# Ledger of designs, part 86: designed miniproteins, single chains

Each design is a single chain, and the fold is of that chain. pLDDT is the mean over its residues in the fold that is shown.

## One batch from the design tools (miniprotein)

Design m2866
Fold by ESMFold2-Fast:
Structure m2866 (fold): chain A 67 residues (1-67)
Amino acid sequence: SSLELAGRELALVRREAGLSQRELGELLGVSQATVSRMERGEIEPDREKVLELGVDIGMEKIKEGLE
């Protein structure tokens, strides 16, 4: 289902960034419980925000590697 795919995509982005569900919640502006529900396919994540977050995390990791 689309919710299961969206939840899996969110979990993959979080894992690649090395983030906990709590830390991802802080970045998305939601609670850790909401992140858990999104990753379980119970709530649809904001796809646009997830894509933006993926780009931002990539840039931060590049900066950390250079400095």
Scores: mean pLDDT 72

Design m2867
Fold by ESMFold2-Fast:
Structure m2867 (fold): chain A 84 residues (1-84)
Amino acid sequence: MVVPIKTDGPEGDLKNWSDEQLERAFKAFDFDGDGTISNALMRQILLKVAGLQLSEEEVEARLAAADKDGDGKLDLAEFKALMK
């Protein structure tokens, strides 16, 4: 396996992602193409992608703030709000 380029940005700081990078990531995680990602999947992604010491409480607080519809799913706008 070859990894041609990796994102060695600010040590995985999620706050520094561009809108285009966030949109690309959202599309990649939206395997169903329905325009939403489940909160359960987002929790797993945040814990894995951060690679840093995020507490479970911080993840839950962010998901609660981003899930404005309260349906347990995040659309693109909620996803961007969560990652910024």
Scores: mean pLDDT 65

Design m2868
Fold by ESMFold2-Fast:
Structure m2868 (fold): chain A 57 residues (1-57)
Amino acid sequence: MLYRALKDFPKLMPLELSLKKGEIVEVLKEVNENFVLARSLETGEEGYVPKSFLEEL
């Protein structure tokens, strides 16, 4: 499922995905209530992002 980043998310931890506002990602897995595993369609990189930073398309 495709999602859009609502705001910039700077990568703070090694397993996180850095996002720029408006970037489109594919959610691969919901990990818990707060985080998803996503892939950036811009870079192809994968990592964890807060679900609250994403909007479903």
Scores: mean pLDDT 81

Design m2869
Fold by ESMFold2-Fast:
Structure m2869 (fold): chain A 58 residues (1-58)
Amino acid sequence: MLAKAIRDVESDVPDQLSFKKGDILEILEEKDGDFVLAKSLKTGEIGLVRKEFIEELE
């Protein structure tokens, strides 16, 4: 499932994904605590993303 970032996120935490508003992410798995595991289609990086920072597209 694809999602779009609704804001910029810069994370200093190694397991969290950094991205820019408008970046397209692929949701790989839902996690506890309102997180998803997602892959950035721009960079290929995988990390945790807060559900509140993304909008589902497909």
Scores: mean pLDDT 80

Design m2870
Fold by ESMFold2-Fast:
Structure m2870 (fold): chain A 106 residues (1-106)
Amino acid sequence: PLEKLYYALYFGDLKTALEIIDNMEDVNKLYDVDGVKLTPLHVVAIANPLDPEVALEVARHLLEKGADPNAKDSYGWTPLDLARRNPNPAVREPLVKLLEEHGAKP
């Protein structure tokens, strides 16, 4: 599911990204991706989509469904930690703000 989500985010396929999320039993589930355990919100924070607004809308939808902005991956990084490292400022700056508005701790 996370690989399909990453692909949908990259190509700006908002409908597919939202359908993947809506079909998740637990939006806070840690999935193993090449030895790293990530939540869906971690994947959005890493993503560098063609349209930054798609990543922001997907992040909003995840948070509305109860995604934990303070969830830690296998390295102890939160979605906020990953968002701060996102190379695209059009994703990084609004996503950091959105995560902080939803209770992400610095």
Scores: mean pLDDT 82

Design m2871
Fold by ESMFold2-Fast:
Structure m2871 (fold): chain A 158 residues (1-158)
Amino acid sequence: SKEAEVEKKYGEKLKEAEKLVDEAESHLSEEDREKLRRAIEGMDVNARDENGRTPLHYAVELRNLYGVLLLLRRGADVNARDKNGRTPLHIAVESIPENDKGGEIQLKIVELLLMFGADVNARDKNGETPLHIAKKNKAKKAIEILLKNGADTSAKPK
């Protein structure tokens, strides 16, 4: 199964991802979790709309941390590009409020995407990386997470 393939590829990081989500969303009941699992079960997790966006792009934009985990476990492409060349990681970083105020869920989404192999140095069609977006938004904690995960400090937009 696709879930078995994800377990084999990310088994060590999948346990860390489960813990991160459980600690952030400990209030989310097992009934609510099961309802979300059922909603995703029949979904083409890599379907693209007219904007080139996948369900993962929207789950990230909506700050749905558990939904992001479920989509990644179902084999969503963590590096899927929309028509602007933006990955889910670009969207996650852009959604963090200035100075990280109230951005705890968005920061955990960034960590989760990186655990599943998000390209920290991915460039959109404007040549911007997630680090460029984090610096523009003054998202200090996001900058620290991206640098820890190998973000290139010499990278400049075109």
Scores: mean pLDDT 80

Design m2872
Fold by ESMFold2-Fast:
Structure m2872 (fold): chain A 67 residues (1-67)
Amino acid sequence: DAVNEAISRIVARAVAGEDIPEEYFREELSADGVRTLTIGKAGLSRELGRESTEPDVVRRAYPPEAA
């Protein structure tokens, strides 16, 4: 799905440490090392190449347990 692919690209770039404008996403790091990413409509619209009708999307990212 195009929306899920756009979300995955934004999350992957943020996890890779790229400097993505705050207007497209916001990152928070909790005390237990969980990274929480909030992806705004502007970021989704840019990745989709059209105005997104989706609300802000929240994703939690954990370090891989099996390394």
Scores: mean pLDDT 62

Design m2873
Fold by ESMFold2-Fast:
Order: C-alpha cells, then structure tokens, then sequence
Structure m2873 (fold): chain A 75 residues (1-75)
C-alpha cells in the first residue's frame, strides 16, 4: 500500500533528526509515528524496535524507519 511516499517519510524523519546524523532515538519513534497519525502502544513500539534495532544501540536510521512503516502498513 502506498499511503506515504519514501520522500514524505524522509521529510518527517528529518524533522526529528535535529542533529543531522541520519538517526533518531527509539524514544522519538513514538512521537514521529504519532505525527503521521499512528498511535502505537508501548508493546507495538517495542516489537517494531526489536525488529530493526537488532544491535540494541537505541537509534533508528532511515532504512530501519522505512521497514517499520512498511510492516505497519501491511497489517
């Protein structure tokens, strides 16, 4: 499903990437998703984070964010 383009998701991501290093924190993921009209539970956020942040460093890059959004859209 094409609800959001990769360019629209990149624009939203960049608004939360204030330090410009190409990553956001796992804590910011919930806020970013709410800005896109999503309301994930803490359990859903943790499941999505575990799917993409396999090394547990507490950050999410743009490709990982696209993976999360893709999974949520196919449910």
Amino acid sequence: GSFFTSEELREAFSHFDKDGDGTITTKELGTLMRSLGQNPTEAELQDMINAVDADGNGTIDFPEFLTIMGQKMTE
Scores: mean pLDDT 72

Design m2874
Fold by ESMFold2-Fast:
Structure m2874 (fold): chain A 60 residues (1-60)
Amino acid sequence: GPIIAEALYDYEGKSPEDLSFKKGDLLEILEVPNLSVWYAKSLKTGKEGYVPSVYIRIIK
């Protein structure tokens, strides 16, 4: 099933490829290219982008 993470903090993307989110937002993890940056989809907005792994926590 899908891997779901919860945002621990607000994040504003630094580039167009980044996903911006708010604390408490739920993200589906799509890819893990490395330990520091993951590719995710916002369940709130449907937008996709790169997220810093230290800003999120896996919950499912």
Scores: mean pLDDT 89

Design m2875
Fold by ESMFold2-Fast:
Structure m2875 (fold): chain A 112 residues (1-112)
Amino acid sequence: LDPSATRLHWAALGGSVEEVQRLIAEGEDVNARTSDRGLTPLHLAAREGRVEVVRLLLENGADVNAQESDPDRGLTPLDLARMNPDKEKSEAVVKVLLEYGADENAKTLKEL
């Protein structure tokens, strides 16, 4: 991760539910973006298949349709979830994202 990543980015990447809960309670911004790619904690949790962290972030106001800063791609958490090679984790995260209003018509890897 880049140096602009917050503690919440690292906790979301690692799948630490208890750490994510603590950081949100301490006032960390659930929609904080990295300076290199504009990744949110939700992007990282979705990419790594962290189902419980994905749900927790969404329950606390994470933008389900956040786009990374790449103007040509603008990958969403849904796009990154679908890239996970673990199909069971990918499907579980996709289901949670769709329950919280993820836009299936947003830029996807299939629409390159």
Scores: mean pLDDT 80

Design m2876
Fold by ESMFold2-Fast:
Structure m2876 (fold): chain A 119 residues (1-119)
Amino acid sequence: RERERIRQALADGEDVNAADEFGNTLLHTAAALGDLELVEELLAAGADVNARDIRGLTPLHLAARAGHLEIVELLLAAGADVNARDIRGRTPLHLAREAGHEEIVELLEAAGADLDARL
């Protein structure tokens, strides 16, 4: 449902950075759903990799929480802020640790995540 909605919005010429009532962009939704091909299409179309929803969550936060390693790699390569903080002060590293995604934790630490966050 959401993937079809996103593709239809792009086909209809909607702003790639348009946000819904919760501040969610198409890139937030694609990152949360694990749709790697759609993330690639959105970034190529000029999607803001550091867009923040109403909770201050970036696409990187959502991919890290959901365990989508390949999307985390792609977002970091596209210039995602590894140390972006949500309204609770949580970084993507905090969400990956909470969810138990060890490979994503290691990737985020290698990408320069704030090392003052205790393991």
Scores: mean pLDDT 82

Design m2877
Fold by ESMFold2-Fast:
Structure m2877 (fold): chain A 70 residues (1-70)
Amino acid sequence: QLTEFKEAFSEFDKDGNGTITTEELGTVMRSLGQNPTEAELQDMINEVDADGNGTIDYPEFLTMMAAKMH
């Protein structure tokens, strides 16, 4: 499961900086078999991108995925 998360994340990490854009989050989650609603995606983005910089790093992504699997 962690390997799948890393692989999906890395496909969208174009610069190799360990970040993805908030716009890519929905696509990454769908590639992992998740199907979040637009409202759920916005809630997750607001929790991790509080500063509004438009990016999510890998540890934040893992934290969100863990929370959504409850």
Scores: mean pLDDT 71

Design m2878
Fold by ESMFold2-Fast:
Structure m2878 (fold): chain A 63 residues (1-63)
Amino acid sequence: LVGSVAVAIKDYPAKEPYELSLKKGERVEILSVLSDDEVLARSLSTGEVGVVPKRYLEIVGKA
């Protein structure tokens, strides 16, 4: 997972200041796996870094 590129499968509005907001189809790089449910990711569109629920992401390749 770390070093992979993932795509958001649906919109995710950040609920906390440490979270990353995503639009469906937005691509992110996975920087760290924080738990079974959460990853730290960087948006490839904006460069913003934040926590995203893993269930909102589908792995599409390696970064």
Scores: mean pLDDT 80

Design m2879
Fold by ESMFold2-Fast:
Structure m2879 (fold): chain A 60 residues (1-60)
Amino acid sequence: MEEAQKYIEEAVKALDEGNIEEARSLLDKAGELLDPQEAKEHASTLVALRLRIVAKEIEK
């Protein structure tokens, strides 16, 4: 759904702005909105974004 992709894009923007908490929240919302077919298409992107969030948190 377009809504899930919008939340993914907003999560990337929040992460670029240094708002790690907002990025995590937006990514969680995106995951909740994905249907099984869309989840397969976006699995690698979601994993990559979660990894970036964790890396940012470890850095400080």
Scores: mean pLDDT 73

Design m2880
Fold by ESMFold2-Fast:
Structure m2880 (fold): chain A 95 residues (1-95)
Amino acid sequence: MTPLLTAIEAGDLEKIAELSKEPIDINATDANGRTPLHLAAEAGHLKVVELLLISGADVNAQDKFGKTPLHLAANAGHLEVVELLLKAGADVNAD
């Protein structure tokens, strides 16, 4: 797990901003193939999701189970995150 992924799961915007001063792999994956955007969306961290999308995160990235950030946000009931991901071009039909 990278320091960035840990900060994202915690919703630590200050730590994320500090880490973003250096080259970061915003599409790095954990053991389940989940990107930073997957983790932020599942946790409902709206401001982190917004920051990752502005930074060029892949909105349609699939984990090892074929789940996108949109799937995880919707399953967790994070409606504001779902709306933001859809505006960013998330494909509701990505299987």
Scores: mean pLDDT 74

Design m2881
Fold by ESMFold2-Fast:
Structure m2881 (fold): chain A 62 residues (1-62)
Amino acid sequence: APPRYAVAIEDYEGTSPEELSFKKGDRLLILERLNEILWKAKSLTTGKTGIVPAIYVEEVEV
């Protein structure tokens, strides 16, 4: 399957070490959809991985 990408639509500051912090416009690689509201992603801007709220990111179609 092709890689799944998303773009941050809002700034987000993680509240725990497991959460990914990002800025609006950051590119993310989606690693896993844990559930409807939480995804595991890698920031292509910082190289860090963590949990992101799905509502703050928009998946981009291939």
Scores: mean pLDDT 80

Design m2882
Fold by ESMFold2-Fast:
Parts: C-alpha cells; sequence; structure tokens
Structure m2882 (fold): chain A 80 residues (1-80)
C-alpha cells in the first residue's frame, strides 16, 4: 500500500518521484493538505485532521502550508 511503502523506507528515488506525482493531483509541483487527505482516503486510510497536520509538519519544513517535491524527497530519505 502507499502508507506501507512510505513507512518501509525502501523506496528508490524513482518510486519517491512516482509517489509525489500521485499526490500532486493538479500538477502544480506542490502538495496541499487537501490533496494529501484526498489521496489517503483514496487508499482507504481515514485520518483525523490532527494526523494529517502531523504528516504535513513532518513534510513541510518551511511551514508554507504545502509540500514541494524536494521537501517530500528529503522527508522520505530522512525517515531513516
Amino acid sequence: SFLEKILSQELTDEEIDRLFAMLDKNGDGKITKEELKEFLESQGVKMTDEEVDRILKELDKNGDGYITKEEFKAYIKEKR
């Protein structure tokens, strides 16, 4: 599953790029909280606003309210 792959820390650079593309539904190069919520729900994962905000804070290191591809890639690589 998406969440399992994110947490496995065995993602290649290509798989990280694919994950970002799947999250970036509107193709603007940024992932919003709304896009993240919609993606997680599409994978059958129901999360609270607090849980989504926690993921966003882990990914959005600049506090901009959206996640760039570089922030996303750094987060996955930093998870271990």
Scores: mean pLDDT 68

Design m2883
Fold by ESMFold2-Fast:
Structure m2883 (fold): chain A 60 residues (1-60)
Amino acid sequence: LGEELLKAARTGDLEKVKELIASGKADVAYKDEYGLTPLDLAKKYGHKEIAELLEEALKK
């Protein structure tokens, strides 16, 4: 379930991240095999807008 969100955060697919967060079906706290969350991947790959959206979703 969080796998698509991890991929979108890693690749910089802002539209897909917005869609997944808005749907409420994506686990924003999901961790990959390295223990990285979508927020960690967005920060690692320099996707600032995606990182801000994910931080906001986690604070809710």
Scores: mean pLDDT 79

Design m2884
Fold by ESMFold2-Fast:
Structure m2884 (fold): chain A 60 residues (1-60)
Amino acid sequence: MLDALDALLLKAAREGDVEGVKRLLALGANPNAKDSEGRTALDLAREYGHEEVAEVLESA
């Protein structure tokens, strides 16, 4: 089951919310959590062209 923090992390990555991503990772969100399509936050950041979010997630 997707945790609330993990769900918020996936949403933040999809929307390009860099500060949201950093804060959610600091709160313990799982960077390897997958959505219903099997995509991680990193996959979503890359798919939607949010390079700074992708860099943050690659460093986590």
Scores: mean pLDDT 80

Design m2885
Fold by ESMFold2-Fast:
Structure m2885 (fold): chain A 64 residues (1-64)
Amino acid sequence: MKKYIARALKDFPQLTSQTLGFKKGDLLEILKIVNDDFAYAKSLKTGKEGYVPLSYLELVEVVE
């Protein structure tokens, strides 16, 4: 299964219980692309999951 790793370009606060807060430089595993603006991701730092804005992230690694 392909695994997508993204890096946070800037801090994002947890706005709701469904969103994932992160800090600049944090690594996230992209679990699902929801639409052009949001993905569902897992923090590699905390293990927490939630919706993240794609504009705050850069793709750094794709693992098969």
Scores: mean pLDDT 80

Design m2886
Fold by ESMFold2-Fast:
Structure m2886 (fold): chain A 82 residues (1-82)
Amino acid sequence: MLSPEEVKEISKLLAEGRVEEALNLALEKLGLPRVDPKTASKDELVTLIGVAGVLLSEITDPKAIESLEKYIEELKKRLKEL
């Protein structure tokens, strides 16, 4: 599970538009391997969407929320292409 301090650090990266870096930091903190959405398998994309969804429920910064929501939609589009 992510601590409130880890969520705050991730939220800062999301607000800066560093969405892939933020999600890979979240994966690292959860003990999961880094995922490149461009080369990811279907299972890796599902994991990344799940982690992003959990983060979306925890963050309060409107800019971070907007960046993350946009990225989740891009991941869902990628998943449909597989």
Scores: mean pLDDT 81

Design m2887
Fold by ESMFold2-Fast:
Structure m2887 (fold): chain A 150 residues (1-150)
Amino acid sequence: ARAAGAAAELAGDYAGALAEYDRVLAADPRDARAWLLRGRIYFYLKDYEAAIADFERALALDPEHPLAPLAYLLTGRAYFELKDYEKAIEYYEKAAAEGLFEAYTLLGRAYFELGDYEEAIEYYEKALELDPNNTGAKENLKEAKEKLKK
């Protein structure tokens, strides 16, 4: 059953993946992995509210799951798409604390959207300290610095 949901997702059949994860969760509502994987499908479908609900349920069931850092990152991204930048920051900080350092670039973007350009610069510089070849962080850092000159 779970393998069928994963196969449907890999094929881009998001409706089929949802149907399979719905069956898994109907049989076992404590399957934290199935909540995480269904939340990821809702995220790909841009149903950000449904994605957040599934990720929060998964994290409540198993906060130490190996996919928990990814769930924090995707929950933050879902809040960012909903323009709730303060909630996005909260979840990105949790992802970074779990070692998912891709969150630093996303933290910089969320602070940039709030107009906190000094904080955005600090996080882009942290991202570049970990990966000096991060072209996106370099471009975003330049834009944030230019905003401070206005």
Scores: mean pLDDT 86

Design m2888
Fold by ESMFold2-Fast:
Structure m2888 (fold): chain A 88 residues (1-88)
Amino acid sequence: MLTPRERIDAALAAGEDPNAVDESGATYLHLAARYGDVERVKRLIEAGADVNAVDPNDPRKETAYDVAKRTGNEEIIELLKKAGAKEE
């Protein structure tokens, strides 16, 4: 089974939809934010990822921005804000 990083890299290399979800319903952007992967967050945003997508299987309906705030990764928070992440 591919790691989240390997899955993101494979999807981007294959020209897959950057808004595709894994088996849990999380987008690649959610995974990159969860693991603090600044480089993959940048690549996903450049590929057209929806920064406001919510995880339908998370009761909290978290966006990647919500995940980044919880983990405290200021660089990812800044990247998502610049890409149009909405703070409610």
Scores: mean pLDDT 75

Design m2889
Fold by ESMFold2-Fast:
Structure m2889 (fold): chain A 85 residues (1-85)
Amino acid sequence: ASFKRFDKDGDGTISGAELAEAIEEMTGVKLSDEQVQALIDSADKDGDGTLDYAEFVALVNKVQAEHGLPVDGVFDYDTALAAAS
């Protein structure tokens, strides 16, 4: 899996639905709409319901650290960074 797989629109932002899919594929944890909104609210102080690439990566890292799961096997940060160059 690569970062581009989770950014389906390629618009530079990640929606709550895309975040939920990414978390489920990476951790195996299926989040409810309420749980997704709570995660977005914790990372997005503005409450606009979207995350940019940096906020998305930080949130995913935080969630995976809490669950003790590796990020490198599922979420490919190196590919995302290479695409930004």
Scores: mean pLDDT 60

Design m2890
Fold by ESMFold2-Fast:
Structure m2890 (fold): chain A 66 residues (1-66)
Amino acid sequence: MSEEERLIARLLGRELREAREAAGLSQRQTADMVGVSQATLSRLERGELVPDAATRAAIVALMREL
């Protein structure tokens, strides 16, 4: 992925993790809500994976409700 995509992935992952922790949710619970595996959510929170459009939309929708 590009440097810009990597930076965006890291920022999104950090904000997702902080929102999840503030809401008292586990990675497993958040993964189920977003529709991904726990391993995929862990990689997303670490900024090691760029989410596809559907996953990104699910993450944004979840953060709006937290």
Scores: mean pLDDT 80

Design m2891
Fold by ESMFold2-Fast:
Structure m2891 (fold): chain A 64 residues (1-64)
Amino acid sequence: GPILARALYDVSDEELAKNPELLKFKKGDLLEILEEIDELLWKAKSLKTGKVGIIPRIYVEILE
């Protein structure tokens, strides 16, 4: 099944300004993990907005 995660932090406007490929989310949002790019960056889909983007791995907790 899909790998789900919960956002632990907001993505800041400063972070989005530096890298527009980042997925915008708020603490508590549910995300679907699509791909592990490397140890620090994952590709995910926001279940709230349907948008896809890159997330910092440390900003989310995986739901079992």
Scores: mean pLDDT 83

Design m2892
Fold by ESMFold2-Fast:
Structure m2892 (fold): chain A 159 residues (1-159)
Amino acid sequence: HMPTVTSGEEVVEQVKQAGKELKKTFPSLELEGEAISETLARVTAKFEDKEGPVEVELGLNTATGSIGATSDTPASRKVGLMAQKGAEAIKKAFPNDVNGGHLITAVVAGVLGYLLGLSEEQAAEIALEASKVINEEDPSGKDVTPGIEKAIELAKELA
């Protein structure tokens, strides 16, 4: 795992993989990715909770390994905080090796954490464990599917 900056276009492909895998377990959950620049991507998550339709909008910076809400909705702020704590946990464990796949596991952990009523610490643990699976199965971080499968498994155990 050479330290490298994942492009925004690579993040879009990883978001497509994650969304396809998530939809097998959560049919109403949609993930969309958009490349803003070489190091910036936007992820939109749409799903239904107890109160109705929820839309979450997050920005990813692949150069810094940071995630934040790009919308002022309560759901976007909550998911953004959970995803950022996941990204921080990953960076602490792999300080020289945070890639787009790792950031997508943090996004997925935040979305699942919100949807299933998990704590920020539980979401961060899901992100970290999913990122370990990506490192084992695809060191390039391009195939996120095994990590997303692990995130879903752990989220269901913790719920």
Scores: mean pLDDT 82

Design m2893
Fold by ESMFold2-Fast:
Structure m2893 (fold): chain A 101 residues (1-101)
Amino acid sequence: SDRFEELLRVDWRDSLGRTPLHLQALLGNAEGVKKLLEVPGVDINAQDKYGYTALHLAAYNGHAEVVKILKEAPGIDVNAKDKEGKTALDLAKENGHEEIV
């Protein structure tokens, strides 16, 4: 794909406001996350309609490798809060995954 198609792909949002990065993080696809982080124009801190970042979704679901990749990525905001005022660490704790954030 050309750069315009790549930009449209990373900026795409579904009906819940989720980007491709959100979906790869939700699924625990570490290779997909790494690939998307190399694309110009990716918003690593993009929030869906609930205020969830990719880091929130990975942390809640216990995807340790994805959490590690996102935490080490340039520009990450590990303190981003969802619409309930919760960080990725708060969601990890609620779902029994606190050690991964």
Scores: mean pLDDT 82

Design m2894
Fold by ESMFold2-Fast:
Structure m2894 (fold): chain A 80 residues (1-80)
Amino acid sequence: ELEKRAFEIWDKDGDGYITKEELKYVLENRLGRKLSDEDVEKILQAADEDGDGKIDYEEFKKFWERLKNLDEFIAFYNSL
């Protein structure tokens, strides 16, 4: 349910997909910092299993779990 609600919030235009621009907005807010378009593109490519340049709900469910772990990973990396 939290995944579906997050997806609906991030899917600003209601088309059933999360675009690179929407992903950038979410990641910048979670990390508390600005990201380059190239960094966002790399993250998008990791989540976008079919290579269409956008994330559907099934890809998002897998990405959401990775995104939770990404916050911990970044905290760990910066704690070195």
Scores: mean pLDDT 66

Design m2895
Fold by ESMFold2-Fast:
Structure m2895 (fold): chain A 150 residues (1-150)
Amino acid sequence: SMEERFQALVASDPALLEELTALLQPLVPEFEAIVNASDLSTLEGIKAALQGIARLLRERGVNVSEDGITALLTLLEDRQDELLEKVKKAPSMSDAEIYEVLLEIAKIIADTLGLKVTEQDKIRIAAVVAAITGSSTTRLLVGLALLFHR
């Protein structure tokens, strides 16, 4: 099942999950504040939330690719209606469903760059989703901000 696949990926690297939990979990209140301050029904609100999350991560010493965020924002403009619907549905999504959305977006961006999503990329995406005990919307947006080291 989708849940079994997600759980297997999370379980495959417990050291990474521990590291990401220690790094990201203390930032959840600030992530939630950014998400709640943003109009996620609009492209500009989603862009503002992603940029705010990326800035917070950089301020706390987390390596976030500016080129990766730029590529994501370009994809948001190109596939606006699809991505707006995914964000709208995020509050009702399970962790496994959030992981599948992130994986789909990662594959689209990788394809446009002539790259392939690796098994290690999948493990990292799953670990990011599992590391955050915030809302599903926060997991989605933080996951998107952390898709890129390319």
Scores: mean pLDDT 85

Design m2896
Fold by ESMFold2-Fast:
Structure m2896 (fold): chain A 59 residues (1-59)
Amino acid sequence: MPIAVAVRDYEARSPIELSLRKGDRVEVLERFEDGRWLVRSLATGEVGVVPGEVLEVVG
C-alpha cells in the first residue's frame, strides 16, 4: 500500500475524519473520486478520511 506524508496540519471536521500534523506518515488504503482518501496513521494506527490535497505520496 502506498505511504503518504502530510504536507500541512489538518484538523478533523467530522468523526470519520483523521487529524494530522505536518510530517505525519500514513498508509493510503483507498482514494475516492471526490478527492478524499481513506488512510491509516502509522504513528497511532487510527483510520479515517482526509482531503487528498494535504497528503503527498512517497515511495
Scores: mean pLDDT 83

Design m2897
Fold by ESMFold2-Fast:
Structure m2897 (fold): chain A 55 residues (1-55)
Amino acid sequence: GEEIRKMILRGIALKLRGIGLILDGELTGDQAKVAEGERLIAEGDRLFAEVDKLE
């Protein structure tokens, strides 16, 4: 359904943003960005897990 597609796209967007923040944080030595990136990846993983339950 439409809702599943939106969850997948949101999960992808969160993981991509998280990866970008981790890379930027590692390059700049900003551990707050690394932590925020890890949080976004975890949130994206939760959305994918919810999609798996619905399929």
Scores: mean pLDDT 84

Design m2898
Fold by ESMFold2-Fast:
Structure m2898 (fold): chain A 68 residues (1-68)
Amino acid sequence: ADAMGNTPLHRAAAAGDLERVRALLAAGADVNARDILGYTPLHLARRAGHDEIVELLLAAGADENAQP
């Protein structure tokens, strides 16, 4: 994680990097990891409008109702 608590999965989800999201989930990345502000990768993907990444994260067990 970086200084903000962002995991590689947070960064890939925010950036819309679908291939990297798939690779990180296959490697066992924590889909529900929270950054320093309490945001999960799912929060960042939704904010950025990356619908395909949102679906991948939900399929991988992301908590749809997680709040910061």
Scores: mean pLDDT 79

Design m2899
Fold by ESMFold2-Fast:
Parts: structure tokens; sequence; C-alpha cells
Structure m2899 (fold): chain A 62 residues (1-62)
């Protein structure tokens, strides 16, 4: 089930892993869940993930 992968990244993201938060945001974006994608990408960006910050800026403009 596709949810198995997202649950794995959710656990790591909840523990404060910025790479997991970034990957989780990309998974939500691939499912057209843009609001959830932005939330997780913003958390990764707040922890210093520059790629996540760029993605948040792009998604907010769409």
Amino acid sequence: MMESNIEFYRELAAQGNPLAQYRLGLLYYSQHKVEEAIEWLQKAADLGNERAKEMVEKLKKL
C-alpha cells in the first residue's frame, strides 16, 4: 500500500528529521495534497533545509 512509505516518513519527520520532513512533503505533493506538502516542507525549511524552502516558495505561488 502506498501509505506504508508515507507512514515511515511521518514517523521520522515527527522525530525532527529535516530530510524525512522534506521527503514527506514531496510525497504529499505527488498526491496533490498541496497544503500538507507545504506544512511539512515548511518544517524542514525551518530546520535549515534550503531545498524545502525553495519548494515552499514555489508551491505558494501556484
Scores: mean pLDDT 78

